# Designed miniproteins, single chains, part 71

Each design is a single chain, and the fold is of that chain. pLDDT is the mean over its residues in the fold that is shown.

## One batch from the design tools (miniprotein)

Design m2465
Fold by ESMFold2-Fast:
Structure m2465 (fold): chain A 85 residues (1-85)
Amino acid sequence: MEEARRAAEEAARLGLLGDLGEATPEDAARAEEAARRAVELLGRERAEALTLALYARLAAEHLADTDPERAARLRELAAAEEARA
C-alpha cells in the first residue's frame, strides 16, 4: 500500500499542478509515470479511485478560502472515492 499510495499522491499532486497551469512538460510526464505505477500496484479501478480521492482532497485545500462550497463537495468526493480504493 505505501508505494501505491505514494504513486497516487504524486499523480494527484502533479495533476492538480497541471490543472492550475503551473506544471511543466516534465511534471506531466512524471504524473503519467506515477499514475501508471499506481495502476501496476493496485489495478486500474483502485488506483483511479485512490488518485481521485487524493486529488479531490488537495483541490479542496486549494479552494478552501476562495470557494468553500466547492471545497466541501470535493471533500465529500474524496471520502467516497477513498472508500472505493
Scores: mean pLDDT 82

Design m2466
Fold by ESMFold2-Fast:
Structure m2466 (fold): chain A 100 residues (1-100)
Amino acid sequence: MKVTFGEFVKELLDRVTAELPEYREQIEAVIEKAKKLAGVKDSDDVLENPEKVMRFLEHAYLLLWVEFEGEERERAITAFSRAADELIKKYNLPTTLPPV
């Protein structure tokens, strides 16, 4: 079954913002910037592009570190990591979460 990056990042955003609805705009901006930095296209297959998934996550974590501070950073990174880990397991992706 083909899962596109567009579908993956939409589900990731939805899961993170379900936990942290107050940060929706900031998380959406982080995701969009991380996609551009990683060179990810919405039509890319996440199962065939595990290196792009890893690069996307690495850029997203860096941007979360820049965007948030203190306890808000810990909450944002924890929610993002949980959502990303759940999606990696759901789609059986050959990737792991980057160390933060």
Scores: mean pLDDT 80

Design m2467
Fold by ESMFold2-Fast:
Structure m2467 (fold): chain A 74 residues (1-74)
Amino acid sequence: SMEEMKKKLAELYKKMGKEFQKALEAGDKEKVLEIVEKTIKEVLGIAKKTLPKEVVEQLEESLEESLEILRKEL
């Protein structure tokens, strides 16, 4: 359901936000990239249960493109 998706995303945001802040404060670029990759996978997993396939596929493509840019910049 939409409510379950919102709850899971909020919990993910809180958990990953803490890990991301620690990695940024440490200047650990590799850890930042790892956290982003893990977050993308978990977001897509949550989205696949609730959103239409076409929307999930577009989200996946956009996130993969963003991740490639991040890898080149880091």
Scores: mean pLDDT 79

Design m2468
Fold by ESMFold2-Fast:
Structure m2468 (fold): chain A 72 residues (1-72)
Amino acid sequence: SQEELAERIWRVVEAILAGRLAEANRLRQELLDAYPERAEELVGLIAEAVELSRTHSPAEVRRRLRERIAAA
């Protein structure tokens, strides 16, 4: 589902923001393996969410992720 995909992306982003790079790389790879046809889009969404996290709350970033996925 779109909501599940947004939550999976957020788990990668949260790990990146926490400086847990090994965990972030593992979660990212699991995500890309689950959606190989969308790999390029998912990498872009992770990068966008990390940038948004500099100025927005976790709840707002997760809301915007859901909107971006729904628009695709």
Scores: mean pLDDT 85

Design m2469
Fold by ESMFold2-Fast:
Structure m2469 (fold): chain A 93 residues (1-93)
Amino acid sequence: SAEEKKKRLEELFNERNAEISKETMELFKQLEDALAKGEISEQEFRAKRMEASAFTADATTELRKAYDQGDEEKMEEIAKAALEWLKKRLEAL
């Protein structure tokens, strides 16, 4: 039903947004730890933090657009791409 689809899309949006937020915060923590240990410069820290912030902002904006359109498949594609990007950045540290 339309009501069941609406509830499922809302749950999916909240769940995927929380997952992206969690992985972004983990990346920020590892960047802060690397900076504190002198493993990266302040310039590199700022650059990587800004890149991750911009990417996450764009991903959450696109996820919200797909949610507003009721496009579950597109929401999953956006979330998967965002989580894979964050995973690769974490693995590169």
Scores: mean pLDDT 89

Design m2470
Fold by ESMFold2-Fast:
Structure m2470 (fold): chain A 108 residues (1-108)
Amino acid sequence: SALQQLKNQLVNVGFRVATIQSEFHMGMITREEAVRRLEDVRRQLVAVARQVLSPAEVEAYDRELERLIRELRSARTREELERTLERFARLVSGIIQQGLARLDAQMA
């Protein structure tokens, strides 16, 4: 079903963020590559969220994701970068959980 496809897309975005965080923490990818992939994640998540959440919720989340990406680019230390990356991952997880809850409500 279309609803199941949207659920799968949300779950897949979550796995992508977890992979990026893990690969960066292990030194397998650069800061620049991590930021590039998170920009891709933001675009994919916003596209899915527009089908599930209200326009106001999507706009608010997109602004927060953009702010965190700017903080990642301007981070001066590895510690600041890792903290901001964790905040990005937590925000994405929250958006996914809200989206899944809305889809479950539509299926009831």
Scores: mean pLDDT 88

Design m2471
Fold by ESMFold2-Fast:
Structure m2471 (fold): chain A 87 residues (1-87)
Amino acid sequence: LNLAITYNNLGAVYQSLGNLEKAIKAYEEAVKIYALALQENPDNKDILNGLVKALNNLAAVYESLGNLEKATQLRKDAAGLKLALFP
């Protein structure tokens, strides 16, 4: 999971620099890695927390771009994971 953490951190760096396109790509890679890892270890709280964090970070970038519909959907996806997996 170090690679997923690295992509999430890379996304945050690009976001702070205003490179929102690269931030989206980095966060999407983090989401992809966490989602695949979750399929193998569905009860792993660190993987679940990482996925939720990456989804919320991706939503924040879309919100900054004015894509409120996509930002809202990503935040709903993150909240749904938390409610279903962290009761």
Scores: mean pLDDT 82

Design m2472
Fold by ESMFold2-Fast:
Structure m2472 (fold): chain A 69 residues (1-69)
Amino acid sequence: SAEDRERAEEALKRALAYAPNEEEAALIVQAATHLRQGDVAGARAALEPLTSSANPLLAEAAREAIDAL
């Protein structure tokens, strides 16, 4: 739904703000690109590694984004 899309996009914005390095930031940007293309599977694949991030705020934002997909 549009509401789930907005929730996912807001979670991605928070995740990007919490990203401690360019590799994790690149995964978030990749996930956002997949979402714009309607590729939910690609977005999920990009976000999965981030759910295990050492930064708990980033991990939580990534899980929230996946939940909203």
Scores: mean pLDDT 82

Design m2473
Fold by ESMFold2-Fast:
Structure m2473 (fold): chain A 104 residues (1-104)
Amino acid sequence: SLSELIKKLNDEKKLEETRKEAEKAYQVHKDEFDSLAAQRAADLARMDAEIERAKTLPGSDEKIAQLEAERAARLAQHTAQFRAVFDKGLEEYKKLKEEEEKLK
C-alpha cells in the first residue's frame, strides 16, 4: 500500500540521518588526530632546535641532558594522546560502517 511505502521511506530517511551523524563523529576524531599530528611536529621541531642551540654552547652537557629528557617526556605524552584519539576514531569508523551496511 501507499501508506506502507511512505513508512519505509521515512524509516530509510532516519537510517541515513544516523549514518550522517556517525560520519560527523568520525570526521571530528579524524580532525583531532590530524591536529595532534601537526601539534606534535611543531613541539618536537621547537625542542630539537633548542637542543641543537644548547649543543653549540660550552659546558652545556647537563642542559642538553635535561632538554633531551623533556623531549622524551613530551613525545610520550603525544604518543598517549594519539593512542586515545586513534582508538576512539576506530570505534566511530566501525559504527559508521555498520550504519552504511544497514542502508544496503
Scores: mean pLDDT 81

Design m2474
Fold by ESMFold2-Fast:
Structure m2474 (fold): chain A 92 residues (1-92)
Amino acid sequence: SMINEKNEHFLDKSELKAYRLIEEANKNPDDEELMRKALAGLISLILGLDEKELDELVELALKKPLEEVKKLLDEVRNGKITKEELFERLRK
């Protein structure tokens, strides 16, 4: 909800969306769709994705098995794939 803040203590719009996806999955731990969205949110926070990139990542992640999205998060956390390679793999 905070847009154009110059204060580094405020999250940008993409970060706020990512945290909301994570929060929703934490409230509904048995929902695999919400878990895929939360994993996309975590990847977005690590890679510094903008709002449009986060929205695309969520849509792509929903088309993949949960275990594939978990593996992609692990590869991103370990610096094994770039943002460009991530999107190329998910668009296949």
Scores: mean pLDDT 81

Design m2475
Fold by ESMFold2-Fast:
Structure m2475 (fold): chain A 66 residues (1-66)
Amino acid sequence: GADAVDAGGAAAASAGDEEAAKLASIGGQYLRQGNHEKAAEALRKGAEVAKDERAARALETASQAA
């Protein structure tokens, strides 16, 4: 673990964060279709492109739940 550092706290959507949000929506659509495997993969990709570690962890948790 490392101490918290100030890296700019604005949650303004970067390109990576917007892509992660889109992948989360796609994952949700796959869940509604009953395609849990593709849902988990979309959510995992969202975690990979997210620049925010908090968002990445949330998406990883969601992919495991899918």
Scores: mean pLDDT 72

Design m2476
Fold by ESMFold2-Fast:
Structure m2476 (fold): chain A 73 residues (1-73)
Amino acid sequence: KNTFTFTVETPEEPGDFSVAVSTPKETKSKSYPTVTSKTVTLEVEIDDDGPATITAVVESKSGVRVYNETLDS
């Protein structure tokens, strides 16, 4: 099992936000409570040991942001 780390900018409004992480094999989501306007490191455990393209979608009261990262081969 792999733990994948994203760095995202939080919304300007305090509140809860969530991140959904997808790979070719699976999708996982995680929620974070009560965050202010700061850069936050988000971690998701992924059940893949091989190379994968990771897409993270961050949904919050202020809107939706998308982050992409490719795990190395």
Scores: mean pLDDT 61

Design m2477
Fold by ESMFold2-Fast:
Structure m2477 (fold): chain A 106 residues (1-106)
Amino acid sequence: SLEAQKQEAINHLNNAVTYVDLGARLDAPDYGLSQAEKSLQIALQIIKEIADTESVEKVNDLVSKMLEAAQELKAAVENKSSESEIQSQLNKLNDYAKKIVDIIKD
C-alpha cells in the first residue's frame, strides 16, 4: 500500500541517520557513511515511485544536504573535532530527514 511504502521510506531515512551517529560513536565514520548512503538511495528510490515530480526534486535536494552533513560529520570525527561540532552536523542530518518525512506524509 501507499502507506506501507511511505513507512518503508521513513524507516530507511531513520536508518541513514542512525548509521551516521553509530559511525561517529564507534570511531568508524567510513562504515557509517557507506551504510547511510545505501539507506538514502533505497529511501529515494521508494519516494520516486510514490511522489510527484516537484516533491521528488525537493527530496533530491534534501538528500544531497544529508549526504553533505554526513560527509562533514565524517571529517569532524577523523579530525577529532569537538563533540559540539559533531552534534551540530548530526542535528542538521536529523532536520533534513524530518523535512523529507513531512514532504512524503503530505
Scores: mean pLDDT 90

Design m2478
Fold by ESMFold2-Fast:
Structure m2478 (fold): chain A 91 residues (1-91)
Amino acid sequence: MRAVTVATATEIAGVGTYTSAYIAGKLSDEKTGKELEEKGKKMVEEAREVAQKVLTEGDKAVPEALRLTEELGKESEKYSKLALELAKKKK
């Protein structure tokens, strides 16, 4: 049960980070947008791999998943701030 909750949280963090990077990229120039989209895709894949490890290995993978979830949260905040600043400049 706890492993499933942690795996779900890690996947949500990955998707959230990708969404923030995608929005920031869409508000940026084409080159920056492409770079942010590719970086976001890698983060989603890493989140899925770690979530799968938690589901397969249980508690042994929980510390890695919690660490990745924290890192993804920081990246998501960074991209959300970038998207907000770009949206303000577009006006």
Scores: mean pLDDT 78

Design m2479
Fold by ESMFold2-Fast:
Structure m2479 (fold): chain A 88 residues (1-88)
Amino acid sequence: SLKEKYINGIKKLLDLLLPYFTPEERQLYEEFLKNADKLSVEELKKFYDELTQVLRDLSEGRITPDQAVERVKEIIEKGLKLIKEREK
């Protein structure tokens, strides 16, 4: 499905930054992925596009790995907030 395609894409992008994550940040990432099916296709596409841009900026030397981790953390925290709102 299109939803599964975006979730798998997000996972692959996050896996590229996994070595830069702290154990706490890795737990946040795992919680997000476990519940990502609760997000709409449109929301998943937005997160996928935002993560793709972070990795592009990193690969082109526009941001540091630490800056990339901070941007990814903000994206994941926004996703987790949306997920919690869907659990009501």
Scores: mean pLDDT 85

Design m2480
Fold by ESMFold2-Fast:
Structure m2480 (fold): chain A 100 residues (1-100)
Amino acid sequence: MPSLVEQVEELLERFRAGEISEEELLERFTELIKKASAEDLLAMAELLVEEIRRSDDSRLRLLALQMLGQIKERIEEEFPELVPEMQELIAETEAFLAAR
């Protein structure tokens, strides 16, 4: 099976292609993060930050920010030691968006 990060990449690509709805993207992503290790969650967060930085689609950027928020919530619940690193990723992403 593909890795959890590869599965998130596939979901984002399918959303860009119009194959899945916003609701389906978020539902499937929520299922993936429930199975994710700390390492998987950080890798997913980095992938979403990259998508936000690359995307010209404001809707996709907002969805990626929402998904990043779900990763933050899971890290706060299960892996509190990673909260500072996650907060830095979010702050950098918000600063990038504010500059655009």
Scores: mean pLDDT 81

Design m2481
Fold by ESMFold2-Fast:
Structure m2481 (fold): chain A 60 residues (1-60)
Amino acid sequence: AAAKEKAREQIRRMMELAHKAAANSEQSRKMLDRTLESYGVDPAAPIAEQVEKLVAVSFA
């Protein structure tokens, strides 16, 4: 439980930074979108939804 919550917070911060980088770079946007799609995550979804799906994949 505690480990999953810590991972969620860490993933959330990393995703916010990744989306900020993607806003400033077409290459970063394409890399982020490809990475999300490879995990079955919708790159157009809100960051909060992307984080929850990544947490679910990581702790499946």
Scores: mean pLDDT 80

Design m2482
Fold by ESMFold2-Fast:
Structure m2482 (fold): chain A 87 residues (1-87)
Amino acid sequence: MDDIDAVRKTLSQAIKLVNQGQFDAAIQLLQDALAKTTDPDLKAMLQRAIDAVKQAQSLSPQQRANLLTAMSVIATGDLLDIEHRRR
């Protein structure tokens, strides 16, 4: 029911960890959230976030910042769409 708020908080924390260069911690946090999530739309979002963090490890700091911004925008939109469908 409040899975959306939990996923939103997890995504925000993962973005902070990636900005700090803590990629392994960000991946672990996202994987833990994925294991606890039963909603297929939220699982797809978390999997995309994990894939994006893995890509970010090979990117320059500037490219990484652009990827994180794109992830934040997409995640916010997807979360709003999921919430709208439930209400």
Scores: mean pLDDT 73

Design m2483
Fold by ESMFold2-Fast:
Structure m2483 (fold): chain A 60 residues (1-60)
Amino acid sequence: LREALMRVPGVGPELADRLAEGAGSIENLLKMTPTQLTEVPGVDAELARAIVEGLRRLYG
């Protein structure tokens, strides 16, 4: 999960760890909307969209 998140441009180790801890699994992350991702500190709307698109491209 952490390594998967770090493959998204703009996601560093600190954000990857925070997102992995909050979602718990890659399956839960894939179910999250961009709006839900912006609730995480350090994630803006553009980065949230990049995360959703990147994860679906790699794992969806």
Scores: mean pLDDT 75

Design m2484
Fold by ESMFold2-Fast:
Structure m2484 (fold): chain A 91 residues (1-91)
Amino acid sequence: MEELYEKAKEEAKKNKGVTDLDKLIREAPYVAWAAYVILDLMLKGKKFEEITEEDIKKAILENRAIVPGFLVHEDPELVKKAVEKAVELLS
């Protein structure tokens, strides 16, 4: 669990400024996974501006059914914002 979190942080540092989700799924799957965590938290009622690095870490530790590289969403702008937030929080 902690290994996935640390790997996401390393990938975020290497991918600052990348907002292309398809590219991140291929080259930084753990950052894509963190973006999925952000989307899941928003869908469960947490406001975007209130999401922290600790929320991402807690989601891993609670063993929620989140699979790296599995991210499907109909709103491309919301996906882009989640990706930007994941890179911001983990870098």
Scores: mean pLDDT 68

Design m2485
Fold by ESMFold2-Fast:
Structure m2485 (fold): chain A 61 residues (1-61)
Amino acid sequence: MTGDEMDAIAREVVAEHADLVKQASARYRELAAQGDGETAAGERGSLLQPVIAAVKARLDA
């Protein structure tokens, strides 16, 4: 696959999981506002794990 093709798949998966991405972004901003940037980044990563897994599954297909 080309880099452009991988980017297109990532954009499509993000769009399909828009509600989850929105939730993760809201949670990140909430925690970051409390001054805990490291915990905020970790929590965001955990919440986005299903999206990351979905992108990887699409790339393997």
Scores: mean pLDDT 75

Design m2486
Fold by ESMFold2-Fast:
Structure m2486 (fold): chain A 58 residues (1-58)
Amino acid sequence: MEKRRKLKEENEAARAELRAWLAEHRDELTPTQVGFLELAIAGEEYVIERIEKTIEEL
């Protein structure tokens, strides 16, 4: 339980950092780079949802 909640918090922090960095540097990035970062953010969201569901199933 504890380890899963910590993992969720770490992934939420990573997602927040990626979003903040993208927002700050968006004007400097190509569409391809933006897409890559959006994919990374979506990946973090997917991991968070999977952890959340695992916690709820217990």
Scores: mean pLDDT 77

Design m2487
Fold by ESMFold2-Fast:
Structure m2487 (fold): chain A 70 residues (1-70)
Amino acid sequence: MDDLIQQVSQEAQRVGLNPVDVARVARALGVTGRPGMSQQERIDRAQRVIDFIRNDPDRARQIADDSRYG
């Protein structure tokens, strides 16, 4: 878990996103945590955020920017 959170933080920093921006991206992707999620589900959700930032950093930045503006 901690390593995965650290990976999300590192990938975000690499593309110029801060932790608040990462939370906005996760929310836009529908991968926000909720009560009752298993540990495996949390891992899968975090991995989706990492994969999205790696594959589409421009869209990740756009989502963060849109949230700042409106």
Scores: mean pLDDT 70

Design m2488
Fold by ESMFold2-Fast:
Structure m2488 (fold): chain A 67 residues (1-67)
Amino acid sequence: KDKKIMEALKKAFEYLAQGKPEEAKKVLEEAGIDAKVEDGVIQVSNVSLSEESKKELLKKIEEIAEK
């Protein structure tokens, strides 16, 4: 469950980096995440992840940002 949400969030960040906010929103919606697009920014609401899933997600985002 959490793994699917984390993979969707990671994929959405990759699409945003590619300038594809609509694709990012679609990926989040397919994972059951409610997302809004305002001023070219995607905002996710009402998502709850376990502590372990949050740590893994942050680690992946940091690795992408540092590389």
Scores: mean pLDDT 66

Design m2489
Fold by ESMFold2-Fast:
Structure m2489 (fold): chain A 79 residues (1-79)
Amino acid sequence: GKLELIEREETATSVTGKFRNVSSEPITITIQAPQDPRIAAVIVKLNGKEVAKLKPGDAPKTVVVKPGDILTVTYELAA
């Protein structure tokens, strides 16, 4: 795939994946919070900057990840 998982962290309250675009082409991704009662929110960062915070039922967010960009996706777990 064009996005390579470079780091994964799991805690009692969150699951985070960091992905790098290792290709020479931009990647357009659509992010949606899963309809899962264990998930409170999805936080999306591009190069360390928050570009989306989605809750279950929110409209999908489209993000363009350019070559070399780092996409961070964090699932916040429901308490």
Scores: mean pLDDT 83

Design m2490
Fold by ESMFold2-Fast:
Structure m2490 (fold): chain A 78 residues (1-78)
Amino acid sequence: EKVKEYLELLKKGDYEKARELYENMSEKERLIVSIYLLKEIYNIPDEVVEKAIKLIEEGKLKEAIELVKKEVGKILKE
């Protein structure tokens, strides 16, 4: 729920509250936030986002990060 609240604060432009919430997030929650932000910025496919979040929940943080980096890299080369 913290991830969803953080994204809603960003959409509202409430950056001060978003920063405070982010500082109280776990490493997993911060990674999930980063993935959703990259989804919005680079229009990453939902399938990739879901797979990356599943990897984070399984404790495979490095694999999740590499998956998202690879997808962003493909988009940036377009």
Scores: mean pLDDT 79

Design m2491
Fold by ESMFold2-Fast:
Structure m2491 (fold): chain A 118 residues (1-118)
Amino acid sequence: SPFYIPLSEAEKKAKEYENAPDKLAWPRALAHTRLGDLLLSQGKEKEAAEHFARAAIDYLKANPSQATIDEILKELERLKEKFPDIPEIWRALAEVYRKLGDFEKAEEYEKKAKEINP
């Protein structure tokens, strides 16, 4: 199965999520992803984008792999181009750049989110 995860890696991820600053980050991310998928199935693409951005913020709190961070960044850049007026997308991008150690970009994108929704 392409979704097969070795037991040791699954245990490692479980410990990482347990020790995250937000213990509910993973289940909250899944809830937002499921809501986004439901909204997308109803043609509510902009509302789906907001929930996918919220999910991304929670996935980032769960100490994800570099490959996961790269995929989150790619998707958020796409959503930013399509829906530049959703503050959650800018906040999610700020969290990505914080994880990458680019604090200057993180501050720029956080400021942009606050300008849209102060």
Scores: mean pLDDT 76

Design m2492
Fold by ESMFold2-Fast:
Structure m2492 (fold): chain A 73 residues (1-73)
Amino acid sequence: MDEAKRKELLQKAGLLYPSVVEEADKLPLRPVEEIQAEIDRIIEDYLNGKLSEEEAVRRLALALVQLDRARHA
């Protein structure tokens, strides 16, 4: 189920979140809509076998930090 896999990836990314805050803070601030589209793309690429779980979780963790920054900008 896509929903269950999405939730699992986001949970794993959330656990990695504190470890990537410094890296995410070095990246340019992007609009919320761009970051949200990036999150959806990462999950789709993982589900289609284009990304490993490790790479998908890492990219999602970075995107989640950036999303929180953009929402409070």
Scores: mean pLDDT 80

Design m2493
Fold by ESMFold2-Fast:
Structure m2493 (fold): chain A 98 residues (1-98)
Amino acid sequence: SLAERLRRLARYTIEWAEFNKDEKGLKLAREALEASERGDIDRAVQYLIEAARTVGHPAGAAVEEGVREGKLDEYIDSMAEEIDRIEQARKRVEERKK
């Protein structure tokens, strides 16, 4: 679902904000995660864009462009799927090391 994809982008933005010690970006990214978990797509998008602008994260630029072009679902899904592919590839490599 769109909410699930936004949740993944929000989690990724949280990790980015934590790495950069950006307290404002972290708060906004957590609010985006909470909004996506309750299915509030509009709020999740707003908070994610604000968080990503604060920390300079590419995921926010993709969401903002998706809104601008009226293709929000396509841009979010593309970014979330790429993150999923990376995570799955890393898990398979780790399993092969066992």
Scores: mean pLDDT 69

Design m2494
Fold by ESMFold2-Fast:
Structure m2494 (fold): chain A 91 residues (1-91)
Amino acid sequence: MIEELEEIIIELSKLAEEQVKKGHDEKVEEEMLKLIEKIKEIKGPEVAKKIADLIVQSIVDKKSAVELARELAKILGLPEEVVKRIEEKLK
């Protein structure tokens, strides 16, 4: 479960950064929505909504994949060691 959340955070953060670079890309949006649905299945709808809201705000603020991933990991309650591992994979 932690490993699955780690993979989802990395993918979502990369897709959000791609949206910042491309503007609105419908295929990137569809892939992000699929990953948010997986978070909903694992953590429930309240956490999934917080993640979706944070992603939208991160795109508006033009945050990097690393910055977004750090914030997503905090919402999901992941340990600092897992957060650092995610950051290293996004560099």
Scores: mean pLDDT 82

Design m2495
Fold by ESMFold2-Fast:
Structure m2495 (fold): chain A 68 residues (1-68)
Amino acid sequence: MESILVPREDYHLQSEEQRLLNELLINKFLSVAYSVDASLSEGEEREAFEKKKAEAEARVKELEAKLA
């Protein structure tokens, strides 16, 4: 059953600040990953990754502002 192992989701519920920090870390990682994928892609796929990168960066900035 899901309760046998404490998943990260349950851990997030234990600390609101930790949840925000985890979202920040994930979006920072995604921003870097999408940047690499965009560099390796062409045409429409490149544009899609650039958009996802921009979204991740925007979320990072928003979360940093809330945490500051």
Scores: mean pLDDT 73

Design m2496
Fold by ESMFold2-Fast:
Structure m2496 (fold): chain A 66 residues (1-66)
Amino acid sequence: MDVYELAEEIKEEVEKALDEAFKNKESTVPILQKLIEEVSKRYGISLETARQAVMLAMIDVALEKM
């Protein structure tokens, strides 16, 4: 699976995680770290690849809300 394909697949999960953090007035860092670990485990990929996919999804979410 391509990293860009993976980023699109997880975009909704990333958006929900960010919305939850903002709603609860919590840091996004621990929520995103947990999501990176979960994505790495779910897809059997490295933490670095999962981090890259989550970062790409975050950029896409931010651009859509501009």
Scores: mean pLDDT 79

Design m2497
Fold by ESMFold2-Fast:
Structure m2497 (fold): chain A 78 residues (1-78)
Amino acid sequence: MEKATELSRKAQEALDKGDLEAALRYVEEAMILDPTHPEALEVARKLAEKAKDVNPQLAREAQRLIGMGEAARRAKAA
C-alpha cells in the first residue's frame, strides 16, 4: 500500500533528524495499514537501536511493533 510506504519514508526522515517520537508515530501508522510492511519494520528496527540509550520507553514501543510485524509475517508464511 502506497500510504504505508509514504509513512515509512516520513519515519526515516524523522529518524535522520533525531525526532524519535515522530518516527515512532509514523511507524505505528504504517503498521496499522500494513503490519508486514518491510520498510516500516526496517525503520522500527533502526528506531529501537537509536532509542535504546536515550529513550528506553520509546525503544520498548519500537520493539513491540517489530514483534507484532514478525508475528504477522509468520502467520502469513504458515
Scores: mean pLDDT 80

Design m2498
Fold by ESMFold2-Fast:
Structure m2498 (fold): chain A 132 residues (1-132)
Amino acid sequence: SLEKKIEELKKLNEENKELIEKLKEVHLEMIRESTAPLGPEFTEKQVAGWQELLDAMFNVDLERLKAILQRHLDAGRSPEEILGGLESDFELTLEYLEKIEKASKEEIEKAKKWFDLVLEVLRLLLEQLLKE
């Protein structure tokens, strides 16, 4: 259920606050590096969008999360395209953490658990938006 996943996310955010802040920093840097070849305007737009999403997930701001998801739907993206794009970016961040930041196996496992929970919350919110 969405309520159960929200409570799990709140608990993980509290228990792993320092790690999640580090994950946000690493993720935004990874997005900046991966989008740099597409030009500075595109890169800053992608970084700003990810910053808004990650802040909303950290604060469990459901109305902001719904607004972000609705903007993607209004832009013509399918739920599969939205979630697939986010999952791909999360996978790239995990690879960056392992290969560049030399993060421990435990840190990678915690990061993956948080990303998986974020994707599940977003999937459930998309299902609610599509029922309207």
Scores: mean pLDDT 82

